# Designed miniproteins, single chains, continued (2): the designs that were tried, part 79

Each design is a single chain, and the fold is of that chain. pLDDT is the mean over its residues in the fold that is shown.

## One batch from the design tools (miniprotein)

Design m6718
Fold by ESMFold2-Fast:
Structure m6718 (fold): chain A 85 residues (1-85)
Amino acid sequence: SIGVKLAFLGSVYLQKGKIEEGLIALLLARELGVISKEEIIDLVAFNTGVSRETARKRVEEMEKRLDDKEVQEKRKKLIEEAEKL
């Protein structure tokens, strides 16, 4: 499913240090019911080497930015990339 592909892309982007793209992809996967917020926090902490507290703050900061035009454009590009997997 597209949600599983987005969760995979999110993990790959986090491993590459592209935290914003990784978070956006994982939050899209959450909207599609594939992954929970706590699972996203665990993936961020694990892949970026930060504490779960720091990871939670990063997730919550991105949630506040989801209506930003820049973030909306990145959402569309990540969906297109996931569809090509």
Scores: mean pLDDT 88

Design m6719
Fold by ESMFold2-Fast:
Structure m6719 (fold): chain A 120 residues (1-120)
Amino acid sequence: SKEEQAIELLKGVVEEEEYHIKTLEELRPQLPKEVAEKIDEHIEFERKKIEELKEAIENKDFEKGLEILKEILKHEEEVKKFLEEEVKKNPDNKVLQRVLELEEILVDKIKTVIETLEKL
């Protein structure tokens, strides 16, 4: 059903976000202090939104789930812009480049999920 498809898409975003947090926590010790502090704030935001998204899934509140995904996307795009500027300042930092690549992948995945949910 469209409802079951929507639930699976939202659950997929939760898993991607949890994996993203774990990867960021592993890379954090190798980041410049200013970037690491921004990543800490980003992880706190993601953890809060994951819990809100899990509640929306449990309640089958797909309208709220879509609203939360749009809030996540806006935040992820802001983090991506910050990381793009930091990579420009240190173009040889491969760890920082990897953090940006992970953010770009996540932004594209969330955009695709939002577009799919809006067509359901």
Scores: mean pLDDT 90

Design m6720
Fold by ESMFold2-Fast:
Structure m6720 (fold): chain A 97 residues (1-97)
Amino acid sequence: MAEKTAEEVAKALGIPVESVTVEIREDQEQWIEENGKLVKVKGVIVKISTPDGLAVADSAGNILFAYSKDPELRRILVDIAARTAKELAEQKGLPVV
């Protein structure tokens, strides 16, 4: 799973796969909105690191951290991290937003 995400990032950015690090943390507490209320659930956090940027997102759609000097690179990393976290949570039967 991490390898597939690293390959997607490498392809999107035109960089070598070995320049991409993907870290996945499962069973992390996160907040989702359900019927206008905040509810605490277990979910997944995904961190993607490249030489030029970093994004951390959870399966509830929260962007915990994002950095790049290039705004477009930042957007791409955020999108891939958030989507990967959501897909992993769905595969485990965890609540997603």
Scores: mean pLDDT 77

Design m6721
Fold by ESMFold2-Fast:
Structure m6721 (fold): chain A 59 residues (1-59)
Amino acid sequence: HMEEERREFLERVRRELEAAPDVEEAKKITVRAVSEAPDEELAIEIARIGSEVVRRLLA
């Protein structure tokens, strides 16, 4: 049950980040998702994905 909930949360955040129109929005989404993460492991993973999205938008 926890694995499914964590996967759904992560997939939702990934989709939201992929739809971000610019770096500013991607950063806002990342900060919010990290604060909403149910545990530190998921928060770290979200921060990593957010950083990757920001780097791609800046390239």
Scores: mean pLDDT 81

Design m6722
Fold by ESMFold2-Fast:
Structure m6722 (fold): chain A 89 residues (1-89)
Amino acid sequence: SSLLKNVDQMEALAGQLPDAAVRDQLLQLLAQLRAAIQAKDYDRALDILAQMGALLQAAQAALPERDPVLLELDTLVGVLELALATLKL
């Protein structure tokens, strides 16, 4: 359940984001990610993580400086991508 603990942490971090549109989209993707992990559909989970990475990159590009919450979320996306790719072997 370490994967679901990472999703819980990402939900808490996403809830701190000041942009409501980015926050709401990330929370929706996190709900889909949770469902995919629980279903052991790791291909879908990886596709969702790729969408989250793209959204986080776009959100960061709109800001004048690096946001520590967006940086931590991006780090957790990378950790989950590595863990899920390993589980597919």
Scores: mean pLDDT 88

Design m6723
Fold by ESMFold2-Fast:
Structure m6723 (fold): chain A 67 residues (1-67)
Amino acid sequence: PLVEPTEEQGKANSYLVKATRYYIDGDEEKADKYLEEAAKLLGWTPEQVEAIRAAIRQAADDLRAMG
């Protein structure tokens, strides 16, 4: 059985989904805002935030290029 997410983890996951959608839409300002909120809840370091931002941005660019 999977460990049930905490309320904070669930909220962070919601923010990550929003950040990803905004990166796909090209709204980097809103995407960065939601990514920062998720990072605060998950206790990510600045280095981890930058790595995740780069990964999400790359995935969004790939999806956008495919149509």
Scores: mean pLDDT 77

Design m6724
Fold by ESMFold2-Fast:
Structure m6724 (fold): chain A 88 residues (1-88)
Amino acid sequence: ALEDRLIAAARAGPEAVREFLRELLEEENAEAPIPEEELLREAAKQAAAALLRRGGSLEEARALTASFGLDATAELERFYAQLEAAKA
């Protein structure tokens, strides 16, 4: 459920992810562990990784992170390779 909410928010854009993070922190009764902009970038990377875990394409994951101003290509390619290796 959390992963579904994160992916949906990430596809809607940065403001939706900010709202999701605020709700999550309130539900967990926790404070942000790092600055909001860093949390936003981390959330985008986690959403992209979740897409890859669900059988999404590397292209979709890269496009998602790029919409947040991130060049996470190397990280996503490494993670994708690890997922493909795990299937063997």
Scores: mean pLDDT 76

Design m6725
Fold by ESMFold2-Fast:
Structure m6725 (fold): chain A 99 residues (1-99)
Amino acid sequence: TAEELAREGVRLFLEGRTDEAVPLFLKAYKLDPNSAEAQAGLAIVYALGGVTEEAVKLGEKAVELDPNSAVAQFGLAVALDMAGKGREAQEYYDKAEAL
């Protein structure tokens, strides 16, 4: 599923295996663009590409779709962190860890 692909993408990303994570995030979004996890994965891809404003919007939408998704919370955290909003990012990293 899109959720499984995005979750595996986050696992690889946290291991520093970004080259392996990015294709999984893109596949998740192609499979189900309305999934919170798929939108969070795409947020991470956009953040890595320096498209930080769009990344934050995708992350915010992911959290709105499923506030109980650790992947959604993590995707928004990464987008905010890469946008230079490290203090706001920490709140969402903490929420992701609590889930």
Scores: mean pLDDT 87

Design m6726
Fold by ESMFold2-Fast:
Structure m6726 (fold): chain A 73 residues (1-73)
Amino acid sequence: IEAVVREFEKKAETLSEKDRVNLLLALRSALGTPKEFAEKNREAIVKALEANGTSEEAIELARQTMDAVAAAK
């Protein structure tokens, strides 16, 4: 988990403030979701990020981070 958070912070440095805020909200949602619901919640978060104008780069980072969080649970 520590390595996942460190990689997230490093990659997030290159993103806009809006994208960073959206990614942080996605990460918080993923951390708070039980493993049993992780896949369905991940899909819903990705669709929400797409709908609110989040960049493709930030969406891919969100997907990778949510996958890593689910794997670490």
Scores: mean pLDDT 73

Design m6727
Fold by ESMFold2-Fast:
Structure m6727 (fold): chain A 91 residues (1-91)
Amino acid sequence: NLDELLKKLLETQSESQRAHIEKVIKLAEEEGLSEEEMRLLKIWLVSTLLTQQNPSVTAQEIAELFGVSPSNITRGVGLAIRLVGLQLDRE
């Protein structure tokens, strides 16, 4: 369960990092990301948090865990970069 795993990983993060990730998810919802785009964004967030906790974990292993191709994780990165850019442009 992607949402449960993301929630558990967020509980291990600092208050500042958790607030930042929650802000990115909220921005994605406000920008009207599709269900598929939102799933890819959440997979990328989980991937990033897991690799921070264990640097030996690869993007391929995470792709296999969620039944997606490694290219779909790269799409999630592109979405995250777009959302960060939008946040910066609004200030």
Scores: mean pLDDT 70

Design m6728
Fold by ESMFold2-Fast:
Structure m6728 (fold): chain A 94 residues (1-94)
Amino acid sequence: MEAEKKYKLGVEYYIEGKYEEAIEYFEEAIKLSDDEKLIVKAKLLLVEALLKLNKGKEAQEKLDSIQDDPSLTVSGEVRKEVQEIVKEKEEKEK
């Protein structure tokens, strides 16, 4: 419950363009969650928020962590959900 609540708050802050706050909530969601799908979604959105803050090195380190962890399988559903959130943010920037 708390992990999902933190994740949802992170998504809301990400969409509003509050990337530092979004990152904080995504990191809390990762710490509190045992749900591999939630952890992967939070990590992917954390990477997107880091890219928006021009922190490409930190973003790459987080991406490498996802790819190298065999317990965190990125499914097509997870990638689609993250892409939809990113697209919603891009639409609001127009």
Scores: mean pLDDT 74

Design m6729
Fold by ESMFold2-Fast:
Structure m6729 (fold): chain A 97 residues (1-97)
Amino acid sequence: MKVTITIEFEASREDAEEVKREVEKRAKDFAAQLAKITGNEEVEVEIEVYERPDKAVIRVTFVLEAEESKLPAIEALVRALGADPYAVSVEIRVEEE
């Protein structure tokens, strides 16, 4: 099945570059953990930055194939990443193929 994980972080425009660098590092570590848990060679990672008048939003999207038995482990990892003080939104979507 296809699993899509989307996490959004908010930062001030002045802190956006620092928060983005920290998010990129954590996203790389998280993708490696997801690959190890699910047996994937690669996890697709997309990082997008949206500037608003008062803030920047950093969206990280992970796309991978996983078995249903791996969902609890994936959810636990997502909760750990979503506990970041800058994290404002966490979504997991599952599609059966």
Scores: mean pLDDT 79

Design m6730
Fold by ESMFold2-Fast:
Structure m6730 (fold): chain A 65 residues (1-65)
Amino acid sequence: TAAQNQQQINQLNKQIAQLKAQIDALMQQLKTAQASDVPKLVGQILRAIGDIIEYELKIQQLKSK
C-alpha cells in the first residue's frame, strides 16, 4: 500500500542520512590521515556511497508503485 511504501521510504531516508554523516566523518579523517591509511578510508567511503545508491534505487522503485 501507499502508506507501507511511505514508511519504507522514511526508513531508507534515515539510513541514507546516517551514511552521509559517516562519509563526512571519514572525509574529515582523510584530511589528517597517514598515507598508509588513505586506501582503507577511501574504501570505506566508496562502500558507503554504494549503499546510498542502493537505497536511493529502492526508494525510486517504491515511488513508482
Scores: mean pLDDT 86

Design m6731
Fold by ESMFold2-Fast:
Structure m6731 (fold): chain A 73 residues (1-73)
Amino acid sequence: DELLRQQREEEEQRRRQVEELVKKGQELLRRSLETGDGELASRALELLARAVEMDPRYQPLLDRALAEVEAAR
């Protein structure tokens, strides 16, 4: 059924978008912790927050990122 296939492709695209936000957020977070750059930390948290808005299951990842940023201060 082509309609079900199209819906699954849309769901896969949304999952990939969330995964890309998480990967980019984690990379920026890592760079922020290495460099002490607070602007990179803010951007990382924004990307992770967007991922949580799309998929709330990522909330613990955002909570951990917030704790790591606070610990680095």
Scores: mean pLDDT 81

Design m6732
Fold by ESMFold2-Fast:
Structure m6732 (fold): chain A 68 residues (1-68)
Amino acid sequence: SNEKKLLVSRLIQLAKRLGLDKVVEYLIENYKNLTLEQAQKLLETVRDGIKAGLSPEELEKKILEQLK
Protein backbone atom coordinates (compact mmCIF):
# COMPACT_ATOMS: atom_id res chain seq x y z
CA SER A 1 0.00 0.00 0.00
CA ASN A 2 2.66 2.55 1.02
CA GLU A 3 4.98 1.34 -1.78
CA LYS A 4 2.13 1.75 -4.29
CA LYS A 5 1.32 5.27 -3.03
CA LEU A 6 4.96 6.40 -3.24
CA LEU A 7 5.51 4.83 -6.68
CA VAL A 8 2.29 6.28 -8.16
CA SER A 9 3.11 9.72 -6.69
CA ARG A 10 6.54 9.53 -8.35
CA LEU A 11 4.95 8.41 -11.64
CA ILE A 12 2.50 11.36 -11.55
CA GLN A 13 5.38 13.79 -10.92
CA LEU A 14 7.43 12.25 -13.76
CA ALA A 15 4.44 12.30 -16.16
CA LYS A 16 3.80 15.98 -15.32
CA ARG A 17 7.44 16.86 -16.09
CA LEU A 18 7.20 15.00 -19.42
CA GLY A 19 3.89 16.70 -20.35
CA LEU A 20 1.89 13.44 -20.31
CA ASP A 21 -1.32 15.14 -19.15
CA LYS A 22 -3.66 12.23 -20.04
CA VAL A 23 -1.44 9.80 -18.11
CA VAL A 24 -1.48 12.14 -15.08
CA GLU A 25 -5.30 12.27 -15.24
CA TYR A 26 -5.57 8.48 -15.58
CA LEU A 27 -3.26 7.81 -12.59
CA ILE A 28 -5.17 10.22 -10.32
CA GLU A 29 -8.62 8.91 -11.36
CA ASN A 30 -7.69 5.20 -11.30
CA TYR A 31 -5.32 5.09 -8.30
CA LYS A 32 -7.55 2.71 -6.24
CA ASN A 33 -7.76 0.17 -9.10
CA LEU A 34 -4.06 0.27 -10.06
CA THR A 35 -1.91 -2.58 -8.68
CA LEU A 36 1.70 -2.19 -7.51
CA GLU A 37 2.74 -4.53 -10.36
CA GLN A 38 0.95 -2.32 -12.93
CA ALA A 39 2.64 0.79 -11.49
CA GLN A 40 6.07 -0.92 -11.70
CA LYS A 41 5.47 -1.97 -15.33
CA LEU A 42 4.35 1.58 -16.10
CA LEU A 43 7.61 2.99 -14.70
CA GLU A 44 9.54 0.49 -16.87
CA THR A 45 7.57 1.61 -19.96
CA VAL A 46 8.34 5.28 -19.22
CA ARG A 47 12.06 4.57 -18.70
CA ASP A 48 12.29 2.43 -21.87
CA GLY A 49 10.41 5.06 -23.89
CA ILE A 50 12.75 7.82 -22.72
CA LYS A 51 15.81 5.67 -23.57
CA ALA A 52 14.33 4.91 -27.01
CA GLY A 53 13.84 8.64 -27.68
CA LEU A 54 10.05 8.52 -27.96
CA SER A 55 8.25 11.87 -28.14
CA PRO A 56 5.87 12.78 -25.28
CA GLU A 57 2.94 12.11 -27.67
CA GLU A 58 4.26 8.63 -28.64
CA LEU A 59 5.09 7.76 -25.02
CA GLU A 60 1.63 8.84 -23.79
CA LYS A 61 -0.08 6.70 -26.49
CA LYS A 62 2.02 3.65 -25.55
CA ILE A 63 1.32 4.05 -21.81
CA LEU A 64 -2.44 4.49 -22.28
CA GLU A 65 -2.61 1.34 -24.47
CA GLN A 66 -0.68 -0.58 -21.76
CA LEU A 67 -3.12 0.61 -19.04
CA LYS A 68 -6.15 -0.64 -21.02
Scores: mean pLDDT 84

Design m6733
Fold by ESMFold2-Fast:
Structure m6733 (fold): chain A 67 residues (1-67)
Amino acid sequence: SMEQQLQAFIQQLQARIATLQAEIAAIDAQLAQNPDDKQLQFRKQVLEGMVALLQGTIAWLQKILEQ
């Protein structure tokens, strides 16, 4: 069904978020040792932005499923 396809897509996006959050955690560990590393700070900001976009997409898809 369309609902099953949307749920599968949401699960795929959640898996992508988990991968990005693991990358952010690795960057946080590096920043703990080098807090003024501008390249690591920028990379973290980009990954956090990607997570926010994916979370927004999931929220929108969940609203479609509620209708």
Scores: mean pLDDT 90

Design m6734
Fold by ESMFold2-Fast:
Structure m6734 (fold): chain A 70 residues (1-70)
Amino acid sequence: MAPLSAEEFVAGAKAVFAALKEKGTLTREEIIEILTEVLGSREKAERFLEEMVRLGQIREVAPGVYTLST
């Protein structure tokens, strides 16, 4: 599968962080919807979400519910 570009990472992270700052928490599906609009692909969105968790940028606080890692 094609890797995510640096531009896609910046755009995706910025969109998710803006939404999390406004709402406090987002569900997995809400994050996937935001990322799919930015990245143009649900498969890329799912991989990006997994990468954000792996990098410690967001954390799961309840099943399928995410917040910013402080």
Scores: mean pLDDT 80

Design m6735
Fold by ESMFold2-Fast:
Structure m6735 (fold): chain A 94 residues (1-94)
Amino acid sequence: AEEYYKKGLEYFRQGKYDEAIEWFNKALEIYEKNGDKEKIAEVYRDLGLVYLEQGKYDEAAEYFEKAARIYSELGKINEAFLLYTLARYAKKLS
C-alpha cells in the first residue's frame, strides 16, 4: 500500500497524472481493505489534486469532499475545512 502510494506521488510530481491515478487507486484498494481511514483520506485528497491539475473539476470536487468527510470524522477539522474549500473552488471552475 505505502509503496503504491509513494509511486503515485512520484508520478504526480512528474506531471504523469494518469499513472499517478493508477497507483493511487492501487493504494486505495489496499487501504480500504484494511480500514485505514487516515490513509484513505490522504489518497482521496491527492486524487482530488491530480484531477484538479487535469482540469477535471467535478472529479476533483468529489474526491476533496470524500477526503473532507473522513478528516471531519477523525476530528481533523482544519484539514476538513481546507478540503471543503478546495471542493467549492473546483465546482466554481466547472
Scores: mean pLDDT 88

Design m6736
Fold by ESMFold2-Fast:
Structure m6736 (fold): chain A 85 residues (1-85)
Amino acid sequence: SAEAELAALREEARRLGLETAERLLAAETEEEARAILEEAARRLLGLWERAQEVAGRPVTEAERAQMEEALERAREEALRLLLEA
């Protein structure tokens, strides 16, 4: 069902966030961190597009803001660790 597919996409997004955080903590260079964040952004955009298609509705502004904030926090943490380690 569409609802089951949406639930699966939400879980995939959550796992992507965890995977991205773990990869950022393991990154040794700024270039690696940028590549990780860029890939995460592409995958999130794809998940959003698939979710909108399955749901038949646009993603809300609150949902977009939540995802963007999570990515920005991950980026800031990665840069802090790379520059201060």
Scores: mean pLDDT 72

Design m6737
Fold by ESMFold2-Fast:
Structure m6737 (fold): chain A 89 residues (1-89)
Amino acid sequence: DIVELEEELIELAKPYSTDDSYVPKEPELIEFIKEVESLDLPEHDKEILLGNIRRLYQGVKALNDPEVIEKFKKVLKEVLRKLKEYSES
């Protein structure tokens, strides 16, 4: 179900998301990035994932919708949970 939430957020954020190099200042996103970087996953997969997440958050921030922000936070938690399960397998 994380795939459906990610696709929904990508679609919503697409008109506003143009920069994969966006530097997050939000504590939750900074923590997520640090956690992902600490996982034993291929570097290329980390780069793609973090680039997508930064792009998505740029769009979420531009929309400034509390419900969209909450959906994004849920996506971050579920993605991190799944990545931890995968890396520990």
Scores: mean pLDDT 68

Design m6738
Fold by ESMFold2-Fast:
Structure m6738 (fold): chain A 80 residues (1-80)
Amino acid sequence: MSREELIAAVTAALERAAALAAALGLDRLAAALRALTPRVVAAIEAAPNLEEAAERITALSRALFEENREDFAALVAAYR
């Protein structure tokens, strides 16, 4: 996977998650997911290699999950 492919895959995944959150009325989570997209793109572009890019994505995703635990529980229940 190239850096461009990683950016495309992650941005598509975040937009799908944000759209689902919005459809469920989780507007704060949808906004947080969309706000995360430019941060993730910047982190991938600034990373010296794809391994560090993956670590940065993981850290940002973990922080978002911890800040929005209740909304993520609702999203997972609806998605599964």
Scores: mean pLDDT 79

Design m6739
Fold by ESMFold2-Fast:
Structure m6739 (fold): chain A 61 residues (1-61)
Amino acid sequence: SKTYTYEVDGAKITVTITEDSVTIEISGAPDEAARKAAEEAAKKLLPVAELLLKRLQLLSK
């Protein structure tokens, strides 16, 4: 498993990739604008996270 943490406008985006799942968690947002910005950034990270998950599944086989 791998965990990546990013910061957007004071909000933290934590992406956890395992062989079975991708979890994206947003925490520490100081306001709704920061949370919304973090959610938009997280949506852009989904294709990359899915590619990494698929690669981990191939390596575990």
Scores: mean pLDDT 74

Design m6740
Fold by ESMFold2-Fast:
Structure m6740 (fold): chain A 69 residues (1-69)
Amino acid sequence: SEKLEEIVERLKATLDRYLAAHPDMTREERDRLVDFLVDYFAKKYNLTPEEKEKVREALRAHVDERLAA
């Protein structure tokens, strides 16, 4: 949905800023950050469990792509 896409894009932007500020983060630290953001925004926007997992998958993929570049 459009709402879910907007949430994903906002969270990607937040992650990009945080990763730029903390370039030495481990994979485990990045995964914990993604989990924290997903949990926080799932509560804020009343996401279903399925939508929450789609957001998590999209954010993890985005972090992996960004760090591979």
Scores: mean pLDDT 81

Design m6741
Fold by ESMFold2-Fast:
Structure m6741 (fold): chain A 94 residues (1-94)
Amino acid sequence: MRKKAYLVPEAMPKEEVKKIVRELLERGERVAILALPSRAEEYEEIGKELGVEVIVADPTDVPLERLEPYDAVVAGMAFEDRLAEAGYEVVHVV
């Protein structure tokens, strides 16, 4: 099954990111959030509220093995190249 990476703008408000994650969970997808250290606190709050794993990583050193259990990843646009190279279907969130 081809995994999807939903890319969000780095400036997207926390509540909009939370809405996206919630919609994916409602669709029955297993979701992880991939966060830059600069967004880690905000995304950890979302993860705690929705029961979703938050993986804090540098775009040059993404722990792909930790993403294997998930159908979908919600990530900042900084992760686009690495996730595309890893075979993820990239979807840009407006």
Scores: mean pLDDT 83

Design m6742
Fold by ESMFold2-Fast:
Structure m6742 (fold): chain A 97 residues (1-97)
Amino acid sequence: MEPVDPSSLSPRELLLELLKYYSKNGDLRSEIPSVFRMLDQDGDGYISGAELKEALLSIGLNPSDAQVQAIIKAADKDGDGRIDYEEFEALMAEALA
């Protein structure tokens, strides 16, 4: 088993580790809505870069600001610096493909 180096993880790999940690089922795709609700601490329907960074830190990962911004840019179609549910679902579906 290769040791996972957090500093070498791609944005996709960071998201998969986050999804695995907060998922309760073996079918990660079916858990996407539940994970989104867990990350959306304010219940406003958006995940901020700060909430994403805090979630990654809580699972033992130490993402750089550049890695967090890369995730936001990959998901954020509206350019508001936040991820809504549709953007999050699309990003996770792509990461799981």
Scores: mean pLDDT 72

Design m6743
Fold by ESMFold2-Fast:
Structure m6743 (fold): chain A 100 residues (1-100)
Amino acid sequence: MISLILELDPEKTVEILKEAIEKNLTGRQIVEKLIENSLSPEETKKKALELLKEYDGAVFYRGLPFEEIVSGFRLDEIPSKELLEYIIKQKPTHIALVKF
């Protein structure tokens, strides 16, 4: 299982997820914005954006990856307002790109 993991900027994550609720953004559009605004190294961001078509979903974590799963969504869907509000409330620190 190959997961690409990025460190989230807390303030930018909240801004992006609120925009996603208002504009009904797809999971892919949300994840593109989260990658661009992440705290991860530039090389990791470039790789994530290039490989985004290869991934099916995104999973949010609190703490280091694999410590606590918050929630996730599929990239080909528009996540519900309730799900995005829940993710904001849980204050995730990391996002993993996953294949199903």
Scores: mean pLDDT 82

Design m6744
Fold by ESMFold2-Fast:
Structure m6744 (fold): chain A 76 residues (1-76)
Amino acid sequence: SRDEVLRMVGLMIRMIGEAQDAILQARRQGDQTKVQQVEQLRDQYLQQMHQAMKDNDVDRLEQIVDDFARQLEAIK
C-alpha cells in the first residue's frame, strides 16, 4: 500500500541519514578508519534492506534499521 511504501522510504532515509552524520563527524575528527568502518557497515545493511524491501517485509526492515543504529553506536 501507499502507507507501507512511505514507511519503508522513511526507514531507508533514517538509516542513510544516521550513516551520513556518522561519516561527517568522523571526517571532521580526521578518523579515516572510522569513516571506512561506517561506510562498510552502511553498505552491508543496505544489501539486507534491499532484500527486505523486495520481500515487502516492513517488520524485518524495522529490525534491520534498529540493528544498524545499535552497530553504528558501537563504532561512534
Scores: mean pLDDT 84

Design m6745
Fold by ESMFold2-Fast:
Structure m6745 (fold): chain A 95 residues (1-95)
Amino acid sequence: DELLEELRKKITDETIEELIEWLKKQLAETPNPEMRKRLEKHIELLKAYLNKDKKKLEEYAKELKKELGIPDSLSDEEIIELYISRLLASYLKEK
């Protein structure tokens, strides 16, 4: 819980922009089509978050709930923040 709260606090426009650039570098070095598609989806989700595109974020949250079996008790915003926190944790481990 504390770790997720710390990661949530680090979700800023600056950190999201850093994540997008990190993912773009991975995309440039990744030959595998499935991995490329995943990286592109991560980048688009982060861009939607920066742009505060509620409609795209709602669509992504619904997809994530279905794919990951996430409980209906979590809001769309909570799902998106959880997903971004997971990406941020991966980025910080490689930084």
Scores: mean pLDDT 78

Design m6746
Fold by ESMFold2-Fast:
Structure m6746 (fold): chain A 109 residues (1-109)
Amino acid sequence: MPGAKGGEKGAKEAEESAKSGGEAAAKGGGLTAAEGAELGGKAALEAGERGGDEGSKRAGEAALEYGKKGAEEALKKGGEKEDSDSASGGSAGGIGGAGASASALIGGR
């Protein structure tokens, strides 16, 4: 797709930004932050490919939004157990008993 050439540059920069934000958030959020960064990078790449030069601008904005949102939610989620049921990417080990099961598996094996 000819438009993808312009989108690649924007998506690449957006991906790097999402990665940087994810790493900082990972320190406070753990799994949720890492997942947020991955999701943001993927969304940026998709947006860039879809619109070409227009996608380049949108990819940058989307990556910034997804990266920031993921980091913010990861930080908030680390303190709160809300969205634990809806989000499969965070709050693992301790809230319901999954952690106990995992520990038993490792120790019992």
Scores: mean pLDDT 49

Design m6747
Fold by ESMFold2-Fast:
Structure m6747 (fold): chain A 76 residues (1-76)
Amino acid sequence: SLVDELAALLNAGPAAAPLSPEQARAVAEFLESHGLGSSAIDAALPFRTPEQIVAALRAVGREDLAEELEALLASV
């Protein structure tokens, strides 16, 4: 499923500077609102950069959500 593909990509990426707690919460809420809510995704978010999350959404074919998320993260 798309959720499983996104979770796998987010957990397979290299460790980098984590999102702030505010950014991680905003991303989790955004993904849940679009039917992509997952405990595996939520667990990975605090350890991913904005760029890694956006790239993962593009990789699973959700360019639309990647663009919306870029705008969201620029405002947080």
Scores: mean pLDDT 76

Design m6748
Fold by ESMFold2-Fast:
Structure m6748 (fold): chain A 98 residues (1-98)
Amino acid sequence: MEERKKLGKKLAEEKREYYEKLNEEEKEELEKVVAEAEELIKQGKYKEAIELLLEEAERALKEGKEDLAKLLALIALELALRLGDKESVERAKELLEK
């Protein structure tokens, strides 16, 4: 009945939890990546925005920035779900399981 509303609230809560764990440097990296993704979204380039978020999440994981990586993957997951991009949804979920 409230699956969409419940999912959005859960994703917002998870994003907040990971954000609170970020240090100042990671918060600045997040803000920069999110700003670039938002600019792509404004241009209608949703797929490019999702790819940017997923690539930056994978980079953050390789650097040991797990909380930043999971937050970026959650943002990518939310966008992929809105677009109906099943492949990007699966990629984001895979990153969240690491």
Scores: mean pLDDT 80

Design m6749
Fold by ESMFold2-Fast:
Structure m6749 (fold): chain A 65 residues (1-65)
Amino acid sequence: SPEEYLKRAEEIVEKMLKGEITPDQALKEGRELAREAVRAGHPEAALKILNLVYKAVTEVNKKKA
């Protein structure tokens, strides 16, 4: 379901914020999840996944600068 893809995107962001994965790994996992959502027929979920992950990565990188 679209909701399960968004939950998985939130889990990617949470892992990054906990330091379990790098921002670059979060972007890679987010892109892979978005492609999976498109293949499953949920392109709107894919857009939300990308927006969520890219926004979170941008904020993390901004705080390190």
Scores: mean pLDDT 83

Design m6750
Fold by ESMFold2-Fast:
Structure m6750 (fold): chain A 90 residues (1-90)
Amino acid sequence: STRDRAEDIAASAEELAEKLEKEAKDEFDKKLAEQFRKIAEQAREAAEKDDPQLLQQAAQDLQKVLNEYARRSRERKEKEEEELKKKLEE
């Protein structure tokens, strides 16, 4: 149902926001966390109103921010691996 899907999107976005808030290393992470929080809020509204159009918008916004998060996570992992390698070689 629209409500079930919206609740799933809200939960996923909220979990990602909390993770980024706890791991926030710069302003970009904080901005992404804020975007996930807004998506969670929109998804909860879609669930409350049982509105498939609001759900569709929240899902699209979530996908866009998830792509940005994935790119950021990859860049961070690469940097952490390089730093670890340098420390092991010192």
Scores: mean pLDDT 80

Design m6751
Fold by ESMFold2-Fast:
Structure m6751 (fold): chain A 101 residues (1-101)
Amino acid sequence: DARLQEIFRLFDKDKDGFISLEEIRDVLADMLGLSKSEPLNFLLNGLLQMAGIDKRFSDEEIYEMFKKYDKDGDGRLDFEEFKALMLSPEFTEFMEKLANP
């Protein structure tokens, strides 16, 4: 999926082929014009609100989702792990919005 690869590249700020929670927070903060010190759930929920998605996550839910798809337990997602996360039920609506912006 070329679109998923492009999104992965957007979050992969270091271009090392992996995404960390810190990189996700940094990208979301930059996109929303907010501080990187804001909680990750606040930043993600802000993005979802802008996308017109009526779904909200807690920090714990985000952390658990990340950990579930982080198969290596290294605190980072490679492209295949990221793809599995984006295709999860929790992100289905986001993916639909992405397909039809």
Scores: mean pLDDT 73

